# Designed miniproteins, single chains, continued (3): the designs that were tried, part 19

Each design is a single chain, and the fold is of that chain. pLDDT is the mean over its residues in the fold that is shown.

## One batch from the design tools (miniprotein)

Design m8629
Fold by ESMFold2-Fast:
Structure m8629 (fold): chain A 81 residues (1-81)
Amino acid sequence: MARRREQLARLAEIAELARRLSEAGKRAGVEAEREVAETLVEAVRAGVSADELAEVLGIARSAAEVIVRDARALLEAEAAA
């Protein structure tokens, strides 16, 4: 429970920062986007669902489902290596 909640809280903070930086057109947006991507993979590893990602990121559930699917594929490939 705690790890999953911590990852969701971290994801919300980093996603908000990335969104604000992207809206402002700052070069630092690329760095924040990388941290969001890394945190998304860790959130999926911790058992975060597509519904939870959609709510936290403020995106459509279909978009969150794609993120979860892609993150799971990466985790499965890592486990098989």
Scores: mean pLDDT 66

Design m8630
Fold by ESMFold2-Fast:
Structure m8630 (fold): chain A 110 residues (1-110)
Amino acid sequence: SLGLTYLLAAQSYVGQGKADEAIKSAEKAIEIFGKDNPLALRVLGEAYLKKGDYEKAIEYYNKAIEATKDSPLAQARFYRLLAEAYEKMGNTSLAEKYREIADKYEELAK
């Protein structure tokens, strides 16, 4: 899949610390998979987090949460990523709140 190739490239760029290249590849994946694709939204959030753009990372993780309402496991994963972004931004209170929400969704996924 062309879209999967762009997602794999974006993940590789994130791992290399090449945030701008990761964002470009993830945007191409969004063009193919659609705006609400949770894997593409996760990679965009991770790439912006790596770039230090915590507000953009939070924006993409919130979009992924909205796209995955029917999946407790996906909800748990994205709420943990959201908590990490808030912690890095210095908002410990919101980070703790979202970790608690993630824990509840993990319990529902069992």
Scores: mean pLDDT 87

Design m8631
Fold by ESMFold2-Fast:
Structure m8631 (fold): chain A 59 residues (1-59)
Amino acid sequence: SRERVIERIAERAGVSRERAERMLDGMLAAGFSIAEIEEMLRTKSLEEIDREVVRRILA
């Protein structure tokens, strides 16, 4: 769910819930789905996620 994704971003990045929500909205704007973001949070480092987001934006 959206709320669980926000919590995972906040926990892993060490940011506030409000900051995590803005980060999630940025990823959604880049064309990622909630399911894709959940999978990336389970399987990838924050550096790998950042590279994937940049790759999607530049495509």
Scores: mean pLDDT 81

Design m8632
Fold by ESMFold2-Fast:
Structure m8632 (fold): chain A 99 residues (1-99)
Amino acid sequence: TDDELTRLANEFERLRKEIRESDNEEAKKGLEYVEKRFAEESERAVREIHERYPDDLDAASRALTERLTELMKRAVEVLKVIKETKDVEKAKEKIEELL
């Protein structure tokens, strides 16, 4: 899971950079929304997992890594759609579906 999370984080950063450096203003706005949703969902995941495993740091760490890996997979999928789309509304729908 750690190797997978690292790979996904690297892919997320690559897509983020490509979108930021592009001329696609709609994709840049979509990226901002994905970043906000990812931050909100990550904060929620941290709170929920700490509540479930207050006395087991190892179990909490494993659960958090699995949850962040899942969130990162969804974020990467959404960024791929945003990068290729000319339809802002379709990008928003995909964000709501996956994040």
Scores: mean pLDDT 79

Design m8633
Fold by ESMFold2-Fast:
Structure m8633 (fold): chain A 90 residues (1-90)
Amino acid sequence: SLPSEDDINEALALIFLAIAKKYGVTPELAERALDLISKITNKERAIELYKELQELVREAAAKTTDPAERSRLEEVYKRIEEQIKKLEEE
């Protein structure tokens, strides 16, 4: 009937990813998306969404002219990579 908490968390993650695809990703948007994906209980789906976020963060880091923003995006990229590795090893 009503969506589950897992359904809501996935829907919110997809909304944040859609915004990032259309408008570009900031470090703040990437961190919020990372947190939302971390709440998804389906491991395979979480890995898929983490990989999409990782690609968007990579593109944003490559396009930014601000060294501070680039460093923050690279830090988020590493955190995403660690989450993917953890899920794939479990």
Scores: mean pLDDT 85

Design m8634
Fold by ESMFold2-Fast:
Structure m8634 (fold): chain A 104 residues (1-104)
Amino acid sequence: SVLDLAAELAALVAKLSPTDRGKVAQGLQEALAILSGDEGLATQVALAILRGDAELAAATALSMPVPVEKVESLFQLAIDALRAGASGEEVKEKLIAHAESIKE
């Protein structure tokens, strides 16, 4: 579920350096903005993840005009990359590239 993925992603992000946390949040915001066309909601999701508020992140993401499967794929990609030891910059680049590939 989006909530389970948001909770796992928030927990992983909380363990990162401030710089890496900022880069992952930027990647999430840009990727969600690419998919939704709503930069404000995309920013709210990214900030909720950064603050560890998984319920707010999931609720906000589900309110966006984006198929649930696309939101889940972005969160899963971030989780997999972080578990593989990717830097915040690498996660950001992967999220943006993935969103560009699935936006249509």
Scores: mean pLDDT 89

Design m8635
Fold by ESMFold2-Fast:
Structure m8635 (fold): chain A 68 residues (1-68)
Amino acid sequence: SSAAERVIEVLERVKPSADAAVQAVLDEAIAAIRAGDYARAEQLLHELGVRHPELWERIAEEARRLAA
C-alpha cells in the first residue's frame, strides 16, 4: 500500500548515513515490510531504535521531507 511504500522510502533515505550493521537491520526491516510482515518490521525497528536513538531523529526528519 502507499503507507508501506512511504515507510520503505523513509528507511531507504536514512540507510546511506548509517553504518553497515544498522544498514543490514534496515534492509531486513524493508524486506519484512515488502513481505507484509509488519510485526517483524516493527520488532526490528524498535530494537534498532533502542540501540540507536539518533535514528528516530533521522527517520522523523526524512518523514517530514516526504510529507511536505
Scores: mean pLDDT 82

Design m8636
Fold by ESMFold2-Fast:
Structure m8636 (fold): chain A 85 residues (1-85)
Amino acid sequence: MEEIAELARKAVESDREEAIELVKEMARLMVEKGVTGAQIMEVLDPAVAGALMFAVSAFRDPDMSEEQKEKAVELAVERLDELLA
């Protein structure tokens, strides 16, 4: 839990390329470990958590292609960039 929260906070502070890699790793770890969006929202701002959970939801959806999952990560990072402005 704390490790995933730390990765998410680093993604908010990172440049775009690093943020994409961090969000991808975080989304995969959350799916593998069964970490919920509610648990992340307890340690992060709701808007930041919402952007990250968008990517996680795409990784959980069996009907989404690998390309669509990658697009979801890119969109999540774009939302994080907007929140940092």
Scores: mean pLDDT 73

Design m8637
Fold by ESMFold2-Fast:
Structure m8637 (fold): chain A 63 residues (1-63)
Amino acid sequence: MSDEELEEAARRALEAARAATTAAQAKSVGHDSRELAKITEGEAKELAEEAYREAERAAQQAG
C-alpha cells in the first residue's frame, strides 16, 4: 500500500469524523443550530454509510 492511499483513507475518515462531531455538537446545544444539525447530520450519515459499507464488505469477505 502506498502512503498516498493511506493518507486519502485517513482524510476521508477525518472528514466523516468532523461532520459527525459538528452534527453532535449542534444537536447537543439544541437551539437555532438544530436546523444546521439536520444538514450536517445528512452529510455525516452519507460519509458514515460509505465507511460502513466498506467495513461490511471486508468483514463478509473475511468470513
Scores: mean pLDDT 63

Design m8638
Fold by ESMFold2-Fast:
Structure m8638 (fold): chain A 66 residues (1-66)
Amino acid sequence: MAQPLPLLPTPAGREIQALAAAGDVDAAAAKLRELGMGDETIDNFREQMAAGRTPVLRAFAPPAAP
């Protein structure tokens, strides 16, 4: 099955992922705003949730892995 991408390797990112999995769209969107995500990313997240899709937050930078 398609695995959702991790939001960020941070506690806040994991919390947003858990809220999205629970369907708590408003709480997840509020956390995205706290992380400095742009309005377009938040709108896209809400749109995906409204369509019944598991949101994939590609606006998060890939982890810097030296």
Scores: mean pLDDT 61

Design m8639
Fold by ESMFold2-Fast:
Order: C-alpha cells, then structure tokens, then sequence
Structure m8639 (fold): chain A 61 residues (1-61)
C-alpha cells in the first residue's frame, strides 16, 4: 500500500514532464524498480529516490 502510494505520487509529480509514451514507459519501469527494491528491503525513502531517478532518466533519453 505505501509503495503504491509513493509510485502514484512520484508519477503524478513528474507527469507534466513526460509524453504519453514516456509516461507508459515510466509506469512500467517504476513498477519493476519499486518491486525489486521492496524485495531487497530498501526503505520507502530509498524507493522514492530511485523512482525519481528512473523518471529523470526517461525524460533525459
């Protein structure tokens, strides 16, 4: 639940920076990364930071 909230918040914050195609890619990649980090026992703050990094990379590509 908390991870889903963080994913939603970060994607909403960065949505204006993304095209529709980039938004779809960001959603998929963010989901993969968040699941992986949660499984590794990372904190919610670490997950949030990594999601932001992923979105930044997609925008920069």
Amino acid sequence: MEVERIKREELERHAPRLTDEQRAAAFEKVDEVARSLLKQGKTLEEIRAEIERVVDEIVAA
Scores: mean pLDDT 78

Design m8640
Fold by ESMFold2-Fast:
Structure m8640 (fold): chain A 93 residues (1-93)
Amino acid sequence: VEEALEKRIEELLEQAKKAGVSEEKLEELREVAELYKELLVNVEDDEKTEKLIEEMIKKESEKLGVDIEEVKNSHTLEEIKESLLEIQKKLAS
């Protein structure tokens, strides 16, 4: 499961690279992806998940210009993928 998650994150980062995101921005997206990975591993612990989301929002929202509401409910692979794709979309626009 963890290996599949890592591959999915790498695919999303490769898509961002193809969309014209710089290497510096790809590194930032990789950091966000690592936080999302930790969220998935801890989805059974609501308190820990909430703290990680708040920390990620506070730390990364200004850096990447992402919408706070898009991040708050990222608890599954589908939600993480959607959030990363939205980040990619904002960086491409």
Scores: mean pLDDT 54

Design m8641
Fold by ESMFold2-Fast:
Structure m8641 (fold): chain A 65 residues (1-65)
Amino acid sequence: MSEEELQEFATRVVEAQRNGGVPLTDEEVEEAKRLGRELARQGASRDEAMDRLISYVQDIADRLR
């Protein structure tokens, strides 16, 4: 996946989590997009990117408990 493709994918994943009730800030959404681009630079697959993005969202949710 390209940086643009993984950034778009990251955007869709975190927006789905935000709409599902995880209170992500706009800054945290932008950080997830940056993470998507970094994962693309590392040659990550879509499935690897999904796992990393879900872990990122779960870390935020866990800090709010």
Scores: mean pLDDT 79

Design m8642
Fold by ESMFold2-Fast:
Structure m8642 (fold): chain A 75 residues (1-75)
Amino acid sequence: MEVEVKLSVEETEDGVTKINVEVKRDGRTTKLYLEFGSEDGGSGPAVKFVNGERYISNVFTDKGVANVEPFRLVP
């Protein structure tokens, strides 16, 4: 099983640090990001996953907000 990970970090002028993660496993790519230091005063990190699964905190919401239970690692 081959796994490759790419990381990039960006910081906004509002003091929010974003860590972008791209994971390749067996020829498939998953993208996710973590946010720290929200100006909305929410706890960090907030986690957003791509792959049809979304864990979105109210603090780091995009359009169409919802509360979601914490993501579990093990399938």
Scores: mean pLDDT 51

Design m8643
Fold by ESMFold2-Fast:
Structure m8643 (fold): chain A 100 residues (1-100)
Amino acid sequence: SMMEEELRKRVEEAVELYKKDEEKGLKEFEKIVREALERGMSIVEIAEIIAEVAKKHKLSPEALDKLFKVLAEVGVEMKVPEEELLKAMQILLSVSHEAS
């Protein structure tokens, strides 16, 4: 969908920002996740797109852990159901397992 394509592009730009400025990159990820949830995307769909971009860009386990924490914190703030949040977290963890 156009919404998924827009999210993918924004996540890719946030990864490049993270590589140059970790704090700004993480704040941009936080904003992207919040806006996507507000637009009606599921946290699982958001996690799948983040996982695809992270794998493509070969993000370190440390970077993945930080993105995982941002996704979890935003999910809790936005009152995402626990079952959906756990599934989203598992999707990001799968990228770390494939990288090892």
Scores: mean pLDDT 83

Design m8644
Fold by ESMFold2-Fast:
Structure m8644 (fold): chain A 67 residues (1-67)
Amino acid sequence: VAEEAKRQAEEILEGTFAFLEAQGIDVSNLEVKVEASVKDGVLTVKVTITDTKTGEKEVLEGSVPLE
């Protein structure tokens, strides 16, 4: 389950990068890390995007209850 959510998050991220490139944004200096964890029946996906030129970091986090 966590592996599937991580795969989906990576797929969404790849699509997002393609969209940003289409808008003229340079993604070549962006480093992405995807982490997925499950605790008490809740799946949390955390995406960290680092701009390697500027050192800026953005963190995106989402949670999905597992039934």
Scores: mean pLDDT 71

Design m8645
Fold by ESMFold2-Fast:
Structure m8645 (fold): chain A 120 residues (1-120)
Amino acid sequence: MSPLEKVEELLKEALEKVKEIASKLPPEIAKKVLEIVEEYLKELLKLAKDFFEGKISLKEFVEKLHELRLKTQEKLEEILEESLKWPEEERKTVREAIREIGDVLLELENKLYEIALEYS
């Protein structure tokens, strides 16, 4: 299997996990979360293509991979700020979901590092 096919499978698995977590959220918040994550996954695929096509170095790939995750975490944290106006129980649900999504994105970043190291 090509390295890009491995990346595409990991991105698909991450999206399915995020969809399951987001299913616990109010529909309007679930939509915002999914839009943020889908944009992140799209940028990751582009970054992986640039790396495997030799357009960027392993160092640049790793640095940009990390930067993209941090920017995505920041966007997800902005949803938590908006949720502060809601009842405490709903805020707890959103906070736990954002935490779980953060864990999915970190695991994805680590798996992409492993693939990049294997094929560099």
Scores: mean pLDDT 87

Design m8646
Fold by ESMFold2-Fast:
Structure m8646 (fold): chain A 87 residues (1-87)
Amino acid sequence: SIEEKLKKALEILKEIAEETRESLPGLAQYLEELIKSVEELMKKGKLEEAQKSGREALSVLLDMARADPRVPESIIEKIEEALEILE
């Protein structure tokens, strides 16, 4: 279901935010804002909007992460996994 996909993607995003909080605070802040936005849409029952918004934001984040040499490959792989789940 869309809800199960959203929950699984959010678990991965929360893990990335926790792992990057001290080393990449800008990335962590972006992820925390994205997580909050998706959770708010889910709370309102707007599951399709949450999936679409999450996918669009993660696509932008993935491009930004790939362009930033400070971002570890392991973090890029986790962003890719979250994006794949939401497709």
Scores: mean pLDDT 87

Design m8647
Fold by ESMFold2-Fast:
Structure m8647 (fold): chain A 56 residues (1-56)
Amino acid sequence: MSGGERLKKDALFSANPSAESLELLRAVFGGDMEKAKEILRKYGVEKPFFEALYEG
């Protein structure tokens, strides 16, 4: 799963942001941590969004 999770995170934070990546960034910039967590959970990530950002 670790490899798969990293690939999902890379897709979310790729050089060409996906719609979900843009939505995550909007949530973070808007200070909506709950929405950011929901987006990360959708990718099967239960870790805080900050940790997910650094793992990508």
Scores: mean pLDDT 59

Design m8648
Fold by ESMFold2-Fast:
Order: sequence, then C-alpha cells, then structure tokens
Structure m8648 (fold): chain A 65 residues (1-65)
Amino acid sequence: GIEEAVGIALGNAHEEGGVEGVAEAAKLAAEKYGEEVAINGAKVALEKGLISEEALKAAIEAAKE
C-alpha cells in the first residue's frame, strides 16, 4: 500500500543522502500523505532493512515538523 511505497522512497533517500536525505523525504511524505503515513512508511523501511535506526528517528522528527 501507500506506506510500503513511502518506505521504499525513504530507502532510496537513505542510499542517496543518508540520514539527512531520509529526514527530507519523510517531511515531504508527511506534507503529501500525512504525518501518520510518513511515520508508518519509515517503520516499514526499517523492518525491510532499507534504513538505519538513526534514519527512522530523524524521519519521525521531520514528519512531526
């Protein structure tokens, strides 16, 4: 679903820009789809091994801004 698509996008952002890239992408996802979808997408990305725990933390903080 949409949370899985967001998770994949956050994984790609991690590859290209690290933790900072994930934070930026999570903020954009929250603006477009809402805070809960962005946070759940970040959790999916961590579960799939696509981002680090530090990146998940940054994504949650960015999504809430």
Scores: mean pLDDT 86

Design m8649
Fold by ESMFold2-Fast:
Structure m8649 (fold): chain A 88 residues (1-88)
Amino acid sequence: KNKEKGLEKLKENLEKLKEELEKIFGKEKAEELMKKIENGELSAEEYRELRDALLEKGDLVSLAFIEYLLQKNGAEEAVKAGVEEEKK
């Protein structure tokens, strides 16, 4: 049910994430951020800015999805650095 269709849900969540980022940052900035997330280029600072903006909106689903994408795309270190700084 969700094993094989996980990819379709991933795409749906990507589109929703992009729409939410467009509402927060505008289309151009949202597109840049989406490319960085997809390519694993998002820095810890950029991750924290995204996290804070999504938390202000109460959009924890998009936040969790960003973390998932960053881990999948090789930017897991940026996510960890952002979280550890927050903990301190």
Scores: mean pLDDT 70

Design m8650
Fold by ESMFold2-Fast:
Structure m8650 (fold): chain A 55 residues (1-55)
Amino acid sequence: VKEIKLELEVPKGSSAQEAIEKAKKIAEKQGYKVLDARAEISKDGTKAKATVIVE
């Protein structure tokens, strides 16, 4: 089990859930099995900080 932290650029107006789904897809594309994910959108809505728990 490993924690991956990602900073993502997102379209302005994106939800935290959309950032979570994008982060999960990035981790899966890199060959990880995603166990959990969370994300927070920046104050200006252009970036997200995501944390993905992988195996």
Scores: mean pLDDT 80

Design m8651
Fold by ESMFold2-Fast:
Structure m8651 (fold): chain A 79 residues (1-79)
Amino acid sequence: MIAKAPPLAKDLSKEELIKNSIEQGQKALEKARKAGDKEVEREAQAMIEKAEAGDLEGARREGLRLVGAELRAIGDQIE
């Protein structure tokens, strides 16, 4: 269930989404490399690649996969 809908259909929103996707991907990539998480590393790299290509839908999809992989990694620490 969504609490608030973000504005995605504007030029400023596109620029911000690309910037945020690249930044999140780069942070996740460095963290994954230090932890040796190959799946998180692959998803972070894919997210950066899609964002740099201007594929916002692809970047968003890879971002969701990245979050899923990170949550699974946290699960290895908690029960």
Scores: mean pLDDT 70

Design m8652
Fold by ESMFold2-Fast:
Structure m8652 (fold): chain A 73 residues (1-73)
Amino acid sequence: MSEDVARLIGLVLRAIGDLLEGNKEEAIKTVQEAADYLVERGLITPEQAEEIKELAKTDPLAAVRRLIRLADS
């Protein structure tokens, strides 16, 4: 649990950092990596990950918020 949360926090911070630097493409890739990681850990479904990946293309910050909510549940 704690290690999975720490990994997610690291990925979330990286995505936010990329957005602050204007690197939207990198932020999208980082969010997609985080979604795939959550599926591998069994914390979310593949369908939830697909929704997050699609959302990340249009609103990466909203995708980050959704990742945090799903990982915290």
Scores: mean pLDDT 78

Design m8653
Fold by ESMFold2-Fast:
Structure m8653 (fold): chain A 108 residues (1-108)
Amino acid sequence: SEISQQLRDFAEQIRRDMIDLVDRLYRQGVITEDQRQELLRLADIVVDTLNRAAKAIEEGNYDEAQLLLDLLISSLREKAREYEDSLPEVAALFRQHADRVRQLQKKL
């Protein structure tokens, strides 16, 4: 379906955005290696969740897709709040991703 492909495409965009941001912040000495690994792990969880939601849609399991996307939006907004003061660029990216996930979810 169009929406499942849009979720998969967005997952790949998130992977690229997070790698680029995290690598830049690490090179600039803004984050530690431990923070870099944690942020990349969070990106992997987001990507996995979007791909799982896309698969649920492809299988006709819209209730599971809705639940996965609701949990992801809540998690992204929580992480944006956690990083707001320490890593504002990371917080802004998580907020942008949450808003995009919500817009895609509304098309279900």
Scores: mean pLDDT 91

Design m8654
Fold by ESMFold2-Fast:
Structure m8654 (fold): chain A 84 residues (1-84)
Amino acid sequence: MSPELRKDIDDGVEAIFLAVANVSSQRQPRIVDQSTIDTTQRVIDRLQALLAKAEAAGDAKTAARLQDVLDKEQQLLQNLQQQL
């Protein structure tokens, strides 16, 4: 709940959503390879860290938004792993 923690969360949310958008653009090819899986896993790791920070700050709105994106990325990771 400190102003610094709030700014860190807001900056982190902007950065991770830009990363998710970039990964989504790269998903257009039908061929799945290990680099696609590794990139998706890194996004999930970052989302989990940021979600924990938002929950610790009591930012329920940001936590809910991050959880929604995390659930979608985890489902995608499972689908990609089955294709490898």
Scores: mean pLDDT 74

Design m8655
Fold by ESMFold2-Fast:
Structure m8655 (fold): chain A 70 residues (1-70)
Amino acid sequence: MSAEQQQLQLGINALKLALELKKKLVYEEKAESVEGRRVSDTTYELTYELDGKRYRITVTGTGEVKEEEL
């Protein structure tokens, strides 16, 4: 598999994980102002509000997830 195909797969994995987390935040956690954005080809960022506080989650195609309070 070429390096380009590997990068595309990482991008797909990152998007899938970001969408799964977004659904959990909206439907299970009842978070508000849930927005997702693409940061790079292999990284997505979710921002949301819960209990009056704002948070950022960064997800990568390797399955790494980092959460930060804003």
Scores: mean pLDDT 80

Design m8656
Fold by ESMFold2-Fast:
Parts: structure tokens; C-alpha cells; sequence
Structure m8656 (fold): chain A 98 residues (1-98)
């Protein structure tokens, strides 16, 4: 059985920007240049980011402009978990420095 879960980032532009900045920083720290470039593209052009996950944990990050895919990157479950863990740590560090 294959189930796909699709999520979108927060529709609040400020919260979406903060999330994208953290994800970009996490991707840069991990050396995931293609992932960092995808988030940077979304940040610079105020584009929508969609996260699509399979039951196997394979995660697709899709950058859209007017509903059209302009860039996508695929991450395995381990790489996605590492990205999310790093982003969470960076968020905690950012809060501590406020």
C-alpha cells in the first residue's frame, strides 16, 4: 500500500519566510547544495514550497510559481530527518540568541 502525504508551508508570509530561512541554513550546514538552492529560489522570488512524502519516507520538495513546478529536489528519509533535526537545532539556537 502506497500513501502520499502532501503538506504546504504556513500561508503566513512572515512565518513561511522564517521556515524557509531555517531550512536553507540547515541544508547549507549539511552540504545539500541542491536543497539549499531550492529554498533560496523560493526565498528570493516569494515562491510556494510544497512537501510531498511517500510511505517509504522519500520526500520531494517542490517549488511552484503560479501552480507550476519550477524546481524540485528529492530526499531519502534519512536525509530529510537530518535536515529537520538540523533546522530544529538552528531554530533553538536562534531563539537563545534573541
Amino acid sequence: TVTTTTGRLDPDPEKRRETLELLKEAAEELGLDDVADAFQLALENDLEVEIERSDAGVTRVIVRKDGKEVKSVTLDAETWDRLMTTAGRLADEREARR
Scores: mean pLDDT 75

Design m8657
Fold by ESMFold2-Fast:
Structure m8657 (fold): chain A 85 residues (1-85)
Amino acid sequence: MSDEEKQDLFNFFDRNGDGVLSGEELDRFKAELSGIEYDGPLSGPNLEAAEARLKQIGWKNTDGKISYDEFKEILDKAEKFYNEP
């Protein structure tokens, strides 16, 4: 994925345009990245399943928001995780 594609994807999740993913924006991104269905706000079981997958990918714990730089790093880790044997 190119830097331009990563920026476009970040802007898609960054609904309020504040330059970070937080709250519902972050939950949507976590769901998409982990392959968990987003059916409204993530419930405890669905959130735990998403976080378990994200830990397998190499996601570090968040403080409730991620920057664009953290977003790019996680996308690179996810691409590697899903494409390595």
Scores: mean pLDDT 70

Design m8658
Fold by ESMFold2-Fast:
Structure m8658 (fold): chain A 93 residues (1-93)
Amino acid sequence: KEKELEKLEEEIEKLEKALEALPGEAVSRTVLAAIEHPGEITEEIKEAAEEAKKLAESYGIELPEDAVNALGILGALIQKLLEAKKKIEELKK
């Protein structure tokens, strides 16, 4: 359990650093645009996703093969972060 906890903590740290490195304003606009226009990929969403992909690769984070569009890349990073946090909570009990 301790070994898994340490690995998850490292993964969360990497994901948090990757997300923090994205321009906060651009990320916020991307999320709002996705909520307001579901299924529409704007230039802002595309740019934010390309930046997120580069950051994930620089931190050694592997993205799923199905994360090929702008929202998919951002969603995959956020989902991995949420999953890692959930696993830590389950192990911490």
Scores: mean pLDDT 60

Design m8659
Fold by ESMFold2-Fast:
Structure m8659 (fold): chain A 90 residues (1-90)
Amino acid sequence: EEEKLKNSILEVLRTVAEEAEKLGDYETANEIRKIIDEVEKMDSVNEAIDFAIKKLDELARKYREKNPELAYILDVGRALLEIFKVLSKK
């Protein structure tokens, strides 16, 4: 169910962006919105989920030292995407 998985990926990314905005980090929210734009352009749901996981992991590493709360939100989003990826293989 490719369309449902892609919608779930986009929902996780939008939620992470909203949580970043609630923390006052509009820069990270904007970076996540760029990830959303790239995911929406992807025809392959498997490529989209791998891309989103990679980008959230990169952002979490970038912010881990200076904003641990934001890094935690990014890590939770990445973990949810990893669960969706595992479930999509079954």
Scores: mean pLDDT 84

Design m8660
Fold by ESMFold2-Fast:
Structure m8660 (fold): chain A 95 residues (1-95)
Amino acid sequence: MVSDEELEEAKKLIEEKTGVSEESLRALIDMAARRLGVTLSEEQFNEFVYLVAKKLKGEYVEPLKDFSEEELIEALTNGGELMLRVLEAFLASLE
């Protein structure tokens, strides 16, 4: 599980890269999850945020390998279908 410190750093990095606040990020992820008919646990939410931040740092993230950094920034800022595809790829990686 992601530590509280790593999660706070991840949220700050996402806001720095995209301009999206923590509140807006949670609202976007919750909306995408509802459209997919799923409920994220707090642990799944934290892991998703952490992995998105790692990808935005240029690190390899296997569940998000099919998305570029530019596509992730677009998904986080504009939401829509791209955000659904990003979350769906993350959920498909969960066993």
Scores: mean pLDDT 83

Design m8661
Fold by ESMFold2-Fast:
Structure m8661 (fold): chain A 65 residues (1-65)
Amino acid sequence: KEKELEELIAQGVADVKAGKKTPAEAARWVATKALEIPGVTNDEANEAAAEAARRAGHPAVARGE
């Protein structure tokens, strides 16, 4: 599951870099797809989404923005 979460984060960031998604859309997509992985909790999905947004450079999703 950790590797699968990292792959989702990487794909979300790649989609933002390719102009296919905004950082916010990538975060939402990662959260949704993470919940489809068996054993992933809502907290893990939200953490993965936040990490994808952070790596994609969306300051509004980072805490303190």
Scores: mean pLDDT 73

Design m8662
Fold by ESMFold2-Fast:
Structure m8662 (fold): chain A 87 residues (1-87)
Amino acid sequence: MEEEKKKKEEEFKEKLAQELSDVFKISKSEALEILNNVKNQLNVSLEDLEKAVKEVIEKAKKEGKVYSKKEVSSELRMIVLELQLGK
């Protein structure tokens, strides 16, 4: 069960990384690095991580901006922290 859960978690993160790569001028590998760092540092759930990714994309779309790797990392971390504070 744990091994299958880990595999599904990795596939889920790859899907989120692809979504970030499709919207922003970053590679899938750069997006995966950001997602792994945020998840590991903030101990965020996959559900909250997905919500944060969607909010980063919506915010960038609303502002008419294509975020850099640094901006994606910063915005994602801020949104995750806001989600955690709301609990």
Scores: mean pLDDT 79

Design m8663
Fold by ESMFold2-Fast:
Structure m8663 (fold): chain A 99 residues (1-99)
Amino acid sequence: RLERLAEELVERLRALIEELLASPDPAEQERARELYRLVTRPQAVAGALLAAGKMTEEEAIRLFGRELIRVAEELLKRGLISEEEAELMREVGRLLEEL
């Protein structure tokens, strides 16, 4: 379940970023850069703390889930993703927190 939802999330976000980057509109290319920066932040934060030995792998996974939920809310607030994409991100984040 988690693996399928995570794969769907990655594919949807990748497709959206690719579509925005393919646009000749500089504003859409900037939105793609903002989207990429925000969606990669949970992995960067959790991965850095794990690599520094400041948390266990289980704690890092749960932190990743919590940060994914926060990022979903921020992206939705900024109009960078749809409600459907935000709910998918929140569902994946909740499942990661339950590990």
Scores: mean pLDDT 80

